# Ledger of designs, part 78: designed miniproteins, single chains, continued (3)

Each design is a single chain, and the fold is of that chain. pLDDT is the mean over its residues in the fold that is shown.

## One batch from the design tools (miniprotein)

Design m10691
Fold by ESMFold2-Fast:
Structure m10691 (fold): chain A 88 residues (1-88)
Amino acid sequence: METKKAIVKLKNGKYYEVEHTGLFDEPVNDKSALVPAKVILKNGTEVDAGKKYIHIPGINGKNIEEVILPLSDEAFEKAKEKYNAKAL
């Protein structure tokens, strides 16, 4: 994959940098939650991807409100700055 990094909004209203194992149409495990997803294309265009299941090691998916998936390292760095994402 071009990127394994994502930005997530947690139930505390803050954005965080995370590593993800993928975005799915079906639940991965009992902690998977269907969350609103946005994809940032390599050219920087943001598109609504609807609701998807995401698995982030160490985070219960039910604590995730939104996921933002940049398709390149450049798009990730711009998204991190735009959303003021913090390390967990």
Scores: mean pLDDT 74

Design m10692
Fold by ESMFold2-Fast:
Structure m10692 (fold): chain A 74 residues (1-74)
Amino acid sequence: VSLEEIIEALRELAAASSPAVARVIEWIIEQLRKDPSPKNQAGALRLAIGLARAHDAPEELIRRLEEMLKAIEE
């Protein structure tokens, strides 16, 4: 999984979210761009998955985020 693929998935989540949640996701993207380490990529995805579940994001998007996280942690 590439950094750009993760950022695109996060942008898709932001677009499907309320303005307040979208701001948090944009902050996550900014932190990830500053330090794109595998640890920070995994952390960003875990936070995004938590936000997606808490705000009833589309299941297909949640599944894609979970698959990206699994690919980084293996």
Scores: mean pLDDT 84

Design m10693
Fold by ESMFold2-Fast:
Structure m10693 (fold): chain A 74 residues (1-74)
Amino acid sequence: DARAAQAAALDILLDSMRQELDRALQVGPAETRQMLERLDGVARTVRATQEPDLARRFEARVEALRARADAALA
């Protein structure tokens, strides 16, 4: 199932990016901002290239990561 394979690949990508964001948060605000910019870029690409339901799910999880980073930097 191509959709299941794409969903799994996006989940792996998001888990990797979550780990990178967690590391950036330990380094400092400049690294965290760079990671958030990368997350925004990836979310835009997913929105442009994936089916709407996969894109919405991915964007929701990216927004959760962004909210977590914003809370940690507050």
Scores: mean pLDDT 81

Design m10694
Fold by ESMFold2-Fast:
Structure m10694 (fold): chain A 97 residues (1-97)
Amino acid sequence: SEAEAQIAVLRRIREEALAWMRANPDASPAEWARAVADIGQALIDEARAAGEVSDAGAERLRAFIARAASAVAAARSVEEAKAALEELTEAAIRELA
């Protein structure tokens, strides 16, 4: 289903963005936020190109990325940034399930 495809994209965004943050713990919150945005956009574009996600689904995922990047940019530590991304991703997955 499209919901399953959106959940798969959310899980991949979380996995790749968390991996980037773990590899770059001394990066600025702005750099963590940029990584979330860049990784998220690339994965949404991939899913859209594969026909797995509708225009509405891509819009919803882009809204999620904007929220996640904003929360990460406001984090005071890499631990807060990771926790914010994980919490927002789990909330988005629960909404779609």
Scores: mean pLDDT 90

Design m10695
Fold by ESMFold2-Fast:
Structure m10695 (fold): chain A 92 residues (1-92)
Amino acid sequence: SEKELKEKKETYKEIIKKVADQILKEGLSVEDVEAIKKLAKELIEKGVSPDEFADELVAKIVEFIENKSPGPPVSKEELEEYVKELEKLIEK
């Protein structure tokens, strides 16, 4: 239904915002964040459930927290641009 689709899109956006907050808090590298962004795009395009979307992204973040790639941490500004890109993809 149209209402269910709208609710699914809003849940995806809330998951992305929570993921972005965790990325900044943990200081993940640009390389690790690019991998998370790629996974998020793939999951959105596949149309997975919000629960699967959250679980897959959290699992990837935990993996990178335990084994961080070397390099500079992502900036707040870079991460905000990634969030905007993903939100545009969700609205398709």
Scores: mean pLDDT 85

Design m10696
Fold by ESMFold2-Fast:
Structure m10696 (fold): chain A 66 residues (1-66)
Amino acid sequence: GPLHELALQLAIRAAQLEAKKLLAKDPDAKVTITVDPEKGVTVKVETKNGTTEKFFSVEEFLELLK
């Protein structure tokens, strides 16, 4: 529905901002953004020091819109 679509777009934008922030700190990092339209967006960051992941949930953004 329209609120789910808005929540997904907010999750995508949050993930893009996180990716930009991380690349600004480490330009050599490999950043992968994976979108699941039902669940949310995963930002995976691979550096020489290891891999980290952050998840932006559609459900959490839906709660903010209510």
Scores: mean pLDDT 85

Design m10697
Fold by ESMFold2-Fast:
Structure m10697 (fold): chain A 85 residues (1-85)
Amino acid sequence: MTVSASAEPGTVVSGGDVTVTVTASKPIAELKVYVDGKLVGTKKGSDTVVIKAPKEPGLHEVKAEATFSDGSTGSATVQVRVLPA
């Protein structure tokens, strides 16, 4: 299944809040968010989770993994630019 994800804001200061939203055609039972391969956020029954931006400046890869009520999964990846605080 193909899902899409967005991260807002796309440019954030170190340690700032980033809202990750997933769009899918099925209801999301669980949403997990990874930054550079590390799990940073989990939320059940929601298409949105708020995470803290990494401390390190630069481009970071944000992966959202959705688990649906039928046990299937879908994922999408976006980039976030982190500015020095």
Scores: mean pLDDT 81

Design m10698
Fold by ESMFold2-Fast:
Structure m10698 (fold): chain A 91 residues (1-91)
Amino acid sequence: SLFEEAEAAPPLTPEEEARLARFLEAAVPIVSDNSLSREEKLERLVELARELGVTRTMLLRALRDAKEAGDGAMVALYTELLRELDRREAE
């Protein structure tokens, strides 16, 4: 379960928090672009995460923190990103 993996994820370092913050800021125009399909949004978000050095472990910790904060929108975003990353790695 992604949520069980998220519960075990280590805390983000300040440098990782900064990278995640840059990712989230750059993700806003992508998730808000109604001209893009869900699949196109996920493709761009995965590439953005790679460009900014946002790892699967960082996304798992972000998922845990969003869940603890009760932020359903962020929980949904991180869950979809993690599932898309896992789908791409499962060749």
Scores: mean pLDDT 85

Design m10699
Fold by ESMFold2-Fast:
Structure m10699 (fold): chain A 69 residues (1-69)
Amino acid sequence: PEEVFVEVDGVRISLRDAALLAERENTPEAYEQLIAVQELLTNRSLGKEVSEELLEKARELAERVKAAS
C-alpha cells in the first residue's frame, strides 16, 4: 500500500490521515469532506477542473488534519 498525499490550498496531508480523522469524528460533514478530498485527488489526476465548493470542503478537512498532527 503506497501512501498517497494530497495538497489542498497549500496544506499537504496523507489520504490515510484524512480518512482516520473523518472516522474519528464520525459526522456526516467529515465524511462529505473526505469524499471531497478523494474527488479533488481524482480530478487533478485526470486534469479536470476542480470546483470552488469541492476545494473548500477538502480544505476544511485538510486544515483539521494538520492541526491534529
Scores: mean pLDDT 81

Design m10700
Fold by ESMFold2-Fast:
Structure m10700 (fold): chain A 73 residues (1-73)
Amino acid sequence: SAGEALARLALALADIANKTGDFKAQLAGGVGALLGAVALTLLRRGADDAECARIGARGVVAGLLGLQGKECP
């Protein structure tokens, strides 16, 4: 499922960040972990793949805007 795939991707990004030690890699790992936590929560609540994808997309936009110091849409 999309939510499970996002959760696995988040864990992989966190592992890379921990091994690399770079600030940028750690930031990417943090964003991935947040998206994974949201995806797992939605899956536990019985959300389908479309709902997980919608929330994931909003999370990515919010994260990018946050990095640019802008307000969420």
Scores: mean pLDDT 60

Design m10701
Fold by ESMFold2-Fast:
Structure m10701 (fold): chain A 106 residues (1-106)
Amino acid sequence: SSLARARAEAEALYAKGKELAKQGNYDEAIALLEQAIRLFREVGDLRGEARALMLLGDVLAEQGKYDEALEKAREALEIAREMGDDIWESLMRMHLTVIEIEKKNS
């Protein structure tokens, strides 16, 4: 099915983006994560979308792009709230708080 293929592609893009972020290849990581977010959104995978937005926010913060990072972190938090998953909401809120602290110290 087209949806199953799109989800598999989104997961592969997310995994590669995460690998590139760990290596400090932030520009390539951002491009892949933005593609993953679009595909997760297309297939309605809220958990995949929130996970990719969280990582994108973290990568943007590492580059000092704090306003963009906060925007992505807030989007991820809102999705976690829509899911009603308290653990995911807490995780997204933690990432948002870390980015806010980094911005104040920049």
Scores: mean pLDDT 89

Design m10702
Fold by ESMFold2-Fast:
Structure m10702 (fold): chain A 57 residues (1-57)
Amino acid sequence: PALSAAELDAEEANALGLIALAIGDLALAVANFTAAVELAPDYAAAKANLAAVLEAA
């Protein structure tokens, strides 16, 4: 099945959040994972990533 535009944007935001974590920018990571969850509330990977980064902060 094709992804919706919101799901594609959510995947991009999740990927940007992972890049932000790799460079040590926790605030940017939270912002991108939050955007991913808002764009696709059922996106389990983004929700897990957001929960993990908030727990670590």
Scores: mean pLDDT 79

Design m10703
Fold by ESMFold2-Fast:
Structure m10703 (fold): chain A 65 residues (1-65)
Amino acid sequence: SMAEKRALVDALGKQAKQLGAESVEFEGDTIRVYVKEETPGARAAVDMARGLAAALGLSFEAYVL
């Protein structure tokens, strides 16, 4: 369900921010990750979000601010 997908993205977003991502957004069929610095932790956050998007059949975008 959409509620289940939202909960998974929200949980991932909290972990991604701890790793160095600025924010994670879920809108429509797309997960977007924003990063200010390309640290190893931020890259791991991007990779986790990409993996979740693939598992959920969603599009994925990553941006450096």
Scores: mean pLDDT 85

Design m10704
Fold by ESMFold2-Fast:
Structure m10704 (fold): chain A 65 residues (1-65)
Amino acid sequence: SGADFLLQASDNADQNGQDTRRTLTQQADRNPDQRQTLLQQGNRQVSGYSGASRRLRQNADLVRS
């Protein structure tokens, strides 16, 4: 169903956010001189994925109900 596809897309967005956070945290740990820049970039990207995930979930609920 359309709702199932939207929920899967939401889960994918959440997973991409987690993967991005993990990768940038590892890079920040290895590069202390770039830590602040990498964490700021990570926060921006994670916020984008989180927003997309929330929107997809809201749309799935509307299609289901």
Scores: mean pLDDT 82

Design m10705
Fold by ESMFold2-Fast:
Structure m10705 (fold): chain A 82 residues (1-82)
Amino acid sequence: MEELIEKAREVLKKYGLPDEVIDRAIELLKSLTPEQLEKAFKEAEKYLDVNEDVLIDQLKEYTLGNDPYRTLVYLLALIKKE
């Protein structure tokens, strides 16, 4: 989890997201169960061919909408594209 949080902060800062949105995303990630994390890793692979701008827009929407699972899926897709 700690390694995922550090990588998430790095990637979100790289894409120019505001600190308040980054902090919100990180808090949402901390609320996820191990089962949800495993499912999100598998689902993220479906989005690897999606444009980075679209992934960022979806990530922002789900972060602001307080959806931890969808926030992680799009974040993991962005991380895997690095």
Scores: mean pLDDT 80

Design m10706
Fold by ESMFold2-Fast:
Structure m10706 (fold): chain A 73 residues (1-73)
Amino acid sequence: SEIEKKREEIKKYLSEEQKKRLEKLWEKAQKDEELRELFEEMVEKVKDLIDRGASKELIQKAAEILLEELEKS
């Protein structure tokens, strides 16, 4: 699926800890449609930064903020 391809692509730019958190959120999103929509939006935002040529440091910083936001939901 499109979301699975985008997830695998963004993982290449994430830290090991961020990859683990992303996987945990994805598992939860399989059972929660609202969380699934927010997760897909987060993946799109990170992917957009990658496509715009953002540094790995900036991508990881943005991912940290977005992961924290989702984890509070």
Scores: mean pLDDT 85

Design m10707
Fold by ESMFold2-Fast:
Formats: sequence, structure tokens, C-alpha cells
Structure m10707 (fold): chain A 65 residues (1-65)
Amino acid sequence: DEIEREIDLAMATIAAAVLGADAVEMRDGKLVVHMHHEDEEEFRRIEEELKKIAAKLGLELEVVR
């Protein structure tokens, strides 16, 4: 339902922000996360955590640098 989806988006936004995301949005069944890191190892670790979050919500992850 729409309310449940809004709660899921809010929770995903908070989790992504804690991980260092600049912005989070949902478009066309995707969780779109805007994030950049100079450290590629840290970026990859955060991307893996974001993939887990997106999977729990039934969404595809798209990371924009």
C-alpha cells in the first residue's frame, strides 16, 4: 500500500544517509541512491549494504556517482 511504501522509503533513506548517501529517491521500481566516495573499497562495501536494503524492499538498486 502507498503508506507502507512511504514508510519503507523513509527507512531506506535513513539507512542510506547513515551509510553516507547524498540523496535517495524511488523511480520506476528502483531505489536510486546518489553517493560518491574517493575510497573505492569503502564505496563497494556501502554499495553491497544498499543492495541488501533494496532487496528487502523488493526494489532494484541504482547507484549514481
Scores: mean pLDDT 73

Design m10708
Fold by ESMFold2-Fast:
Structure m10708 (fold): chain A 66 residues (1-66)
Amino acid sequence: MEKRKELLDLANEAGLAFSERDLDRLHEIKQRIDELIKEMTDPEVKKEAEQLKRAVDLALAHLERR
């Protein structure tokens, strides 16, 4: 349960960082998601974390290609 809340908080932070074009913050969020994925044992929560990581990767690609 605690890991889902942490993912939700990270998703909200990623949205704010994307709107502010804060590349450094998005990279920090991506690293934190990677750490959470390594610590996760619940496959459902791990899948949600991997989906969030993909969304952050797409956000970074969008900002860095312009």
Scores: mean pLDDT 79

Design m10709
Fold by ESMFold2-Fast:
Structure m10709 (fold): chain A 68 residues (1-68)
Amino acid sequence: GSLSEGVARLAALAREHPDATLAELGKRMGVSGEEAAAVVRAATGDDSVTPSTTGAEVLALLERAGLV
């Protein structure tokens, strides 16, 4: 899928599961935590994002980047 499609799916899951890590959110999407983290890094330019980053932290980064 496109980067924007991946971001939209991650944002929706992060809203439902703000305490879940990107590894867990990625699992729900059928991708690895590293792939989920790479999508967020590519979209936001924030290299601090890892598979252990929480849904709430992802949403804050996406909002700051103007993506949600």
Scores: mean pLDDT 85

Design m10710
Fold by ESMFold2-Fast:
Structure m10710 (fold): chain A 62 residues (1-62)
Amino acid sequence: SMAERRREIARLLNELIEVSHKIKELQKQADENPDQREELEAQIKELYSKMKELAKRITELR
């Protein structure tokens, strides 16, 4: 139904916002902790992949 589709889009948008905040936090940590940069950059890369998948799911539901 259209209502179910709108609810799923809202859920995915909220998840996208959360992932975006997490990326910003990890980027700050990477800047402040050079020794952990490689590990943090790997985590950021995984989160960007998740954002890409969430964006794809949103476009598929529209």
Scores: mean pLDDT 86

Design m10711
Fold by ESMFold2-Fast:
Structure m10711 (fold): chain A 123 residues (1-123)
Amino acid sequence: MIQPASPEEIRELLERIRNGEPLTYREALAILLAARDAELNKELLREAIEEIKKLMTNEEKKREATLVYNYALAIVEGDKEAAELYHDLLLAYLRRLAEEDPNRPLSEELTIFVRALAESLLE
């Protein structure tokens, strides 16, 4: 079973993102699991939302961009019920992809979102 990422693991993964190295869906899932009960930085998530919106004009990116957009928006708006729902939906999605191909590189839209989560979790 995939475990929530530790603060030390999150620092290593965030440094890889900052160096332009792709994360895997398995690594993204570990960060998302760590975020479940954490108080997240709403300003970092607002910045991620604006980057993700630009990708929603691309039909191939729209599905994953919409999933992370809805979750980030629910957190920013303080809608706890919507945030819990979208967290669970995103967890199920990432878990499936991590099981199908654990070494598959993370999409640009998911990388933007996961970077914001990782930065928020290290505060």
Scores: mean pLDDT 83

Design m10712
Fold by ESMFold2-Fast:
Structure m10712 (fold): chain A 75 residues (1-75)
Amino acid sequence: SLQELLDNSTDPLAKVGLEQAIKAIEAAEQGNFLEAEIHLGLARISLGVAKVIGDEESARLIQEAIDLAEKKLEG
């Protein structure tokens, strides 16, 4: 689960991206789609930062979390 990935991550940037993706899913499950989109946007910003600094592990983990959040928001 994303929560287990967050709890086991030692990288602060990966933690930020994973936390934002989890919050996006939680907001969508509550029907708060605007809040979900805001958190998903913040997760995407974290991904962009990871790519710019060359943090390949954080980028991979954040991308996986975004992909899962996007699937949950689509249906």
Scores: mean pLDDT 83

Design m10713
Fold by ESMFold2-Fast:
Structure m10713 (fold): chain A 76 residues (1-76)
Amino acid sequence: MEEEIEKIAKEVVKELKKKGIEVELETARNVVKLVLMFPKASRRALVNEAARENGLSKELAEELVELAIKKIKEYE
């Protein structure tokens, strides 16, 4: 689980960097963990919590949550 979170977080950071968005690996790790911990949460709830917890804009939190969900599904 911890190794999977690390791999997914690195992939999220790499994909965002390709789009010109710089994000710390720890922030990506936090968002990946959030998505995994709350599988019943709405996307809006996940985005709001990611933004609040990590001090992110809504737009950046939305991109992080979307990528985390997508990458997690690829590992399932």
Scores: mean pLDDT 81

Design m10714
Fold by ESMFold2-Fast:
Structure m10714 (fold): chain A 70 residues (1-70)
Amino acid sequence: APARGWQLVAVEVLKDGKVLYRGDASADSLIEAAKKFLEEGDELVVHLRDDAGVERSFVISKAEAEAIVE
C-alpha cells in the first residue's frame, strides 16, 4: 500500500509473458498502462520506491486498474 513517501517509478503491462507496454513515473503512463491492461494485458505491474529508496513491485488487479482509469 502507498505510504506518504512512496513514489511511482515505472509501470509495465505484460501479455503472453512479454512486455506489451512500459511507462515511466508519470500519471499519464499509469493511466495508459491501466487502459492497455484492461483491453488486452495479462498483468499490470507497478514499481514504487519506498521511504528508504528501495524499489518494490506490485501486481494490480483488473478492479484496481478500473479505479485508476475511472
Scores: mean pLDDT 78

Design m10715
Fold by ESMFold2-Fast:
Structure m10715 (fold): chain A 80 residues (1-80)
Amino acid sequence: MKYLFTFKDGSTATVEFSEEDTAEELLLKIANAMKNLTVEQAETLFTIRLEIDKKSSAKETVEFIKKNSEKLGIKVEELP
């Protein structure tokens, strides 16, 4: 699955993950895709890690971000 994440400052991360990936693996992929990750963006990813269950899949993490898009300042779009 391929997704576009857009942060409040307009920076983007395009990441690919499988249904087998964990929440932690997804968050690391987002951080690594953002070569100039700001402190504020890192804090946002840390907040997601704290609010989501340790057992959550990457897909469940995407759904959490979509549901909390305004609060987190992250927009998520599924790519073809």
Scores: mean pLDDT 81

Design m10716
Fold by ESMFold2-Fast:
Structure m10716 (fold): chain A 68 residues (1-68)
Amino acid sequence: RLQELVDETQKASEELKAEYERLRAEHPDDPAAVRARFQAKSREIAKRLEEENGVEVKGATLSDVETL
């Protein structure tokens, strides 16, 4: 079970990274829109992981995006 959660979390991290790169490429002149959409996607992924595994998961925060 723990190994499954680790694998799911790793995939979620890769999905978030890919989404962030896509958003930056599509909206290079609008960092506010990129941050808003990234945060929304992060919350959706965290909620999905919690529902699938029944475990509390932290999503990415604005601070995480701003330090990238």
Scores: mean pLDDT 67

Design m10717
Fold by ESMFold2-Fast:
Structure m10717 (fold): chain A 82 residues (1-82)
Amino acid sequence: LSSLADDIRELLKEKEKLLEEIEKKFGEELKEEYEKLLKELLDKILELQSRAAEIGEEKTLEEIEKLEEEFKKKMEELIASK
């Protein structure tokens, strides 16, 4: 059901808070940690999308896809701001 989209929103919210903290203390030493965290978050979104596909929740898949695109755009903006 749409609860999968809610799970992704919660995951994004938690990781966004963590990324904000990293950005405040960001330096060369934290670059690898930042990139790894970003990759892990994207991998988790993809995993949830695959699960939704397996159980046939078409509406949830569509919502997840939009959230993934919004997240990628936001991350590109954050990377560019460095």
Scores: mean pLDDT 64

Design m10718
Fold by ESMFold2-Fast:
Structure m10718 (fold): chain A 93 residues (1-93)
Amino acid sequence: SIEAVLTAHLELAAEKHKSPEEVYQENLAKIPALAEEQEKLWEENKEKLSEAEKRAWEAIKNFDAEKVIEVGKEQGTEEAAKSMAEVLERAKK
């Protein structure tokens, strides 16, 4: 997910003593390129995914928190889906 990539970059920057705000602004500027890279990986692997997984990936890509929760209920992972929905709502801001 984009969130996981951003988190990894924040952790790496913390090792280099950059401010969290500075790293956050740098990573925001990179989001379009990261989204494009994620979409490419998505297209390459979508045939290996279940239909429910494909729906979850589309919901995450579109920042659709409600749809993520719906897929989580379907898969029995509702608690994890709620956590992901909170992350997506935060990423929208």
Scores: mean pLDDT 62

Design m10719
Fold by ESMFold2-Fast:
Structure m10719 (fold): chain A 105 residues (1-105)
Amino acid sequence: DNEKLLELFKKKFSKLSEEQQKKLLELIFSELPDVSGVAELLGVSQSTAQKIITLALYLFNEELKEQGINAFTLYRLDPELFEELLNKYFPEYADYIKELISKLK
């Protein structure tokens, strides 16, 4: 259930310090996401962390997930929609996530 995973993510993320939030985003928005690191920071199982990483890479957007358009692809194909979704789900970290993704492509 994507909605319940998003609620769980928001709840766990809001309890992290700014340094922990940035570290979590680095672990998610990398060429090889660190499932174990995400699980440890959020205090969830590795299975739950893997599902959260997958949803976050599609910016919690079901249509993009169904089309196979992740954040890295969206940044290149539709930078306006990419920025819109980043500001919706990661409002204080939109520029930080753009920097992480720009280093990969």
Scores: mean pLDDT 84

Design m10720
Fold by ESMFold2-Fast:
Structure m10720 (fold): chain A 92 residues (1-92)
Amino acid sequence: SDVFSNEEALETLRKIREELPIAVENGLEGLVARMAEAVVTLAPQLEPTEENLEVLRELRELLEEAYKKIKDEEAREKLQRAIEALDEQIEK
């Protein structure tokens, strides 16, 4: 919903990359769902540089791992949407 600068979006996505595996391992399904929603919102805000695309590719791998481990239906739906959003951005 909020418009972020490229730098703000990148900083937040880097934090999600760090925190997502920890949230998954601790079964924090609500937090995982919120992180996935943030990825959908923030990934399109990034400039399509190779460095930024590398962050998106790493996030995509972490989201796929989260999808395999998380059993909550709502969190899994949010993770699937985030993976699809990242595929769209990476293919551009």
Scores: mean pLDDT 84

Design m10721
Fold by ESMFold2-Fast:
Parts: structure tokens; sequence; C-alpha cells
Structure m10721 (fold): chain A 84 residues (1-84)
């Protein structure tokens, strides 16, 4: 629910943006989070970003995110992907 609402808020806020620009923004934010083992950002933000990418047809990015995820973020990413 929280992640779904946040994903919808991102899509609504960026509705007039070119698709490549909003994809890059979400992708970069997720990469920063996943590369940082010390990040304390809520997992709901991770799920919301993944939902936005899925809604934009960008599931091809998911293997790239898995490859770059730090050891401490791998379980959270795998769990988040399983809930999509």
Amino acid sequence: AVAQSRAQDILNATKDWPKPVKVQLVKDDLKDYLADDQSTAPEANLVAGLLVLKQLGQEAVFPELKALASPGKQAALDNALSTL
C-alpha cells in the first residue's frame, strides 16, 4: 500500500516529463541506494522505485540493479522484486 501510493505519486508528479528523463532519475536513485550498505532509507522507497520502472516498461533494468547491489542490499532487493 505505502509503496504503491508512493510509486503513483512519483508517476503523477513526473507525468509531463520525457520518459527517458524519469527512467534515468529513478534508476540513478535506486543505484545510489543499492550501492550503499549504510543507507537507512526505508525499503518502501526501493519497492516504489521498482514499481515505477515496471509501470514504465523498464524491467530490463532489474538485472543491472541486481548486479550492482551491495551485499547488505541484495536480500532487500530480491525480496522487493518478489513482491512486484
Scores: mean pLDDT 80

Design m10722
Fold by ESMFold2-Fast:
Structure m10722 (fold): chain A 85 residues (1-85)
Amino acid sequence: SKEEAEKMAKNAIDALNKALEDKVSKEELRTIAEMAFAEFKEKFPEMSELIDEKLAEFREALDAGDVEKAVEIFKETLKEVVEKV
């Protein structure tokens, strides 16, 4: 449901924001984001193609050291999934 997607997105964004505040490693940020994307794919399999495409963009930004861009991609992806559910 849309309410379920909204709750999951809020929890995932809150977890990522906390990790950023705690200054965790790039590898830990990757794990948090990838786990969130995987959970969304399990609950909303119709969004799998969109999530896979955005996960590739997220990984590219993170591997380039652009943490701000990676975080933006993550948050925008979850927002888009919520809007489409």
Scores: mean pLDDT 86

Design m10723
Fold by ESMFold2-Fast:
Structure m10723 (fold): chain A 97 residues (1-97)
Amino acid sequence: SELDKIEWKELTPEQLEKLLRILIEMYRNGKTVEDLSDEEKELILTTPLEQFKAFLQKYLDNDLIPEYLRKGLSKEEFFQALLDLYEEIRKKIIAER
């Protein structure tokens, strides 16, 4: 499919930071796919899961995500929660197509 071709493209750290910000905001505020712009949906669809995982892990390991943004979750729990949210949102965006 067309999505499979774009999923493996290298993304900039700025794009990964933007994605992380979007997911943290959604996680904290209970926002849904309907609250996302078309640009934000495209960013989520084009970001390879492995690149996002590596980026999120690096940010957590270096204490770059403040505790208040984690809603009292451990680093491991927050990592899994954001990955679960990423996969859920990605599936919903794909289903809209």
Scores: mean pLDDT 74

Design m10724
Fold by ESMFold2-Fast:
Structure m10724 (fold): chain A 110 residues (1-110)
Amino acid sequence: SDDLDEGARKLGEEDPDGVVKKLLEAHKNKEYGLTLYYARAAVLVSDKLSREQLEEIAKILEDLVKLLESLPKGNGALITAYELLGKAYEALGDLEKAKKYYELAEEHAK
């Protein structure tokens, strides 16, 4: 929702490095909802993040995508993970990977 994106963006604008730290912690604790929320916050402020932070975010989202693809439920979370991974690769300048994940998000939304 627009409200979730606005809240996530504000959090990222106020503390971009803190958002990445919280993302890493949520991923380590297997808190998938929080992982997606903090990843959303991070990619919305990708211009404030280092290349190394963006690469770590992409790796976390790829790990989460693999896990979500193995589950019989959670298609909405999988679509969100693909969209965020597309944004992360776009920020990294990997336009081929960005396009791949955006197309996967569209395919799963049908």
Scores: mean pLDDT 85

Design m10725
Fold by ESMFold2-Fast:
Structure m10725 (fold): chain A 70 residues (1-70)
Amino acid sequence: SMSEKKEEELKKIEEKRKEELEKLRKQGATEAQIKRVEQALDTAESLYKNVHMPFESVYNILKGALEIES
């Protein structure tokens, strides 16, 4: 069902968020850099929940923008 599919996608989003933030911490990213990525993840998750935009595609676009600004 749509409800079950959304629940599975939300669990995958949570796992991806944990992996990405842990990876950045292991790479020695600053707290400011981690917070910027956390905000990008929050935005991508919000867009998935509210407007059904693909989480990974949105996050990759936002992450690319952060890399240009660095």
Scores: mean pLDDT 80

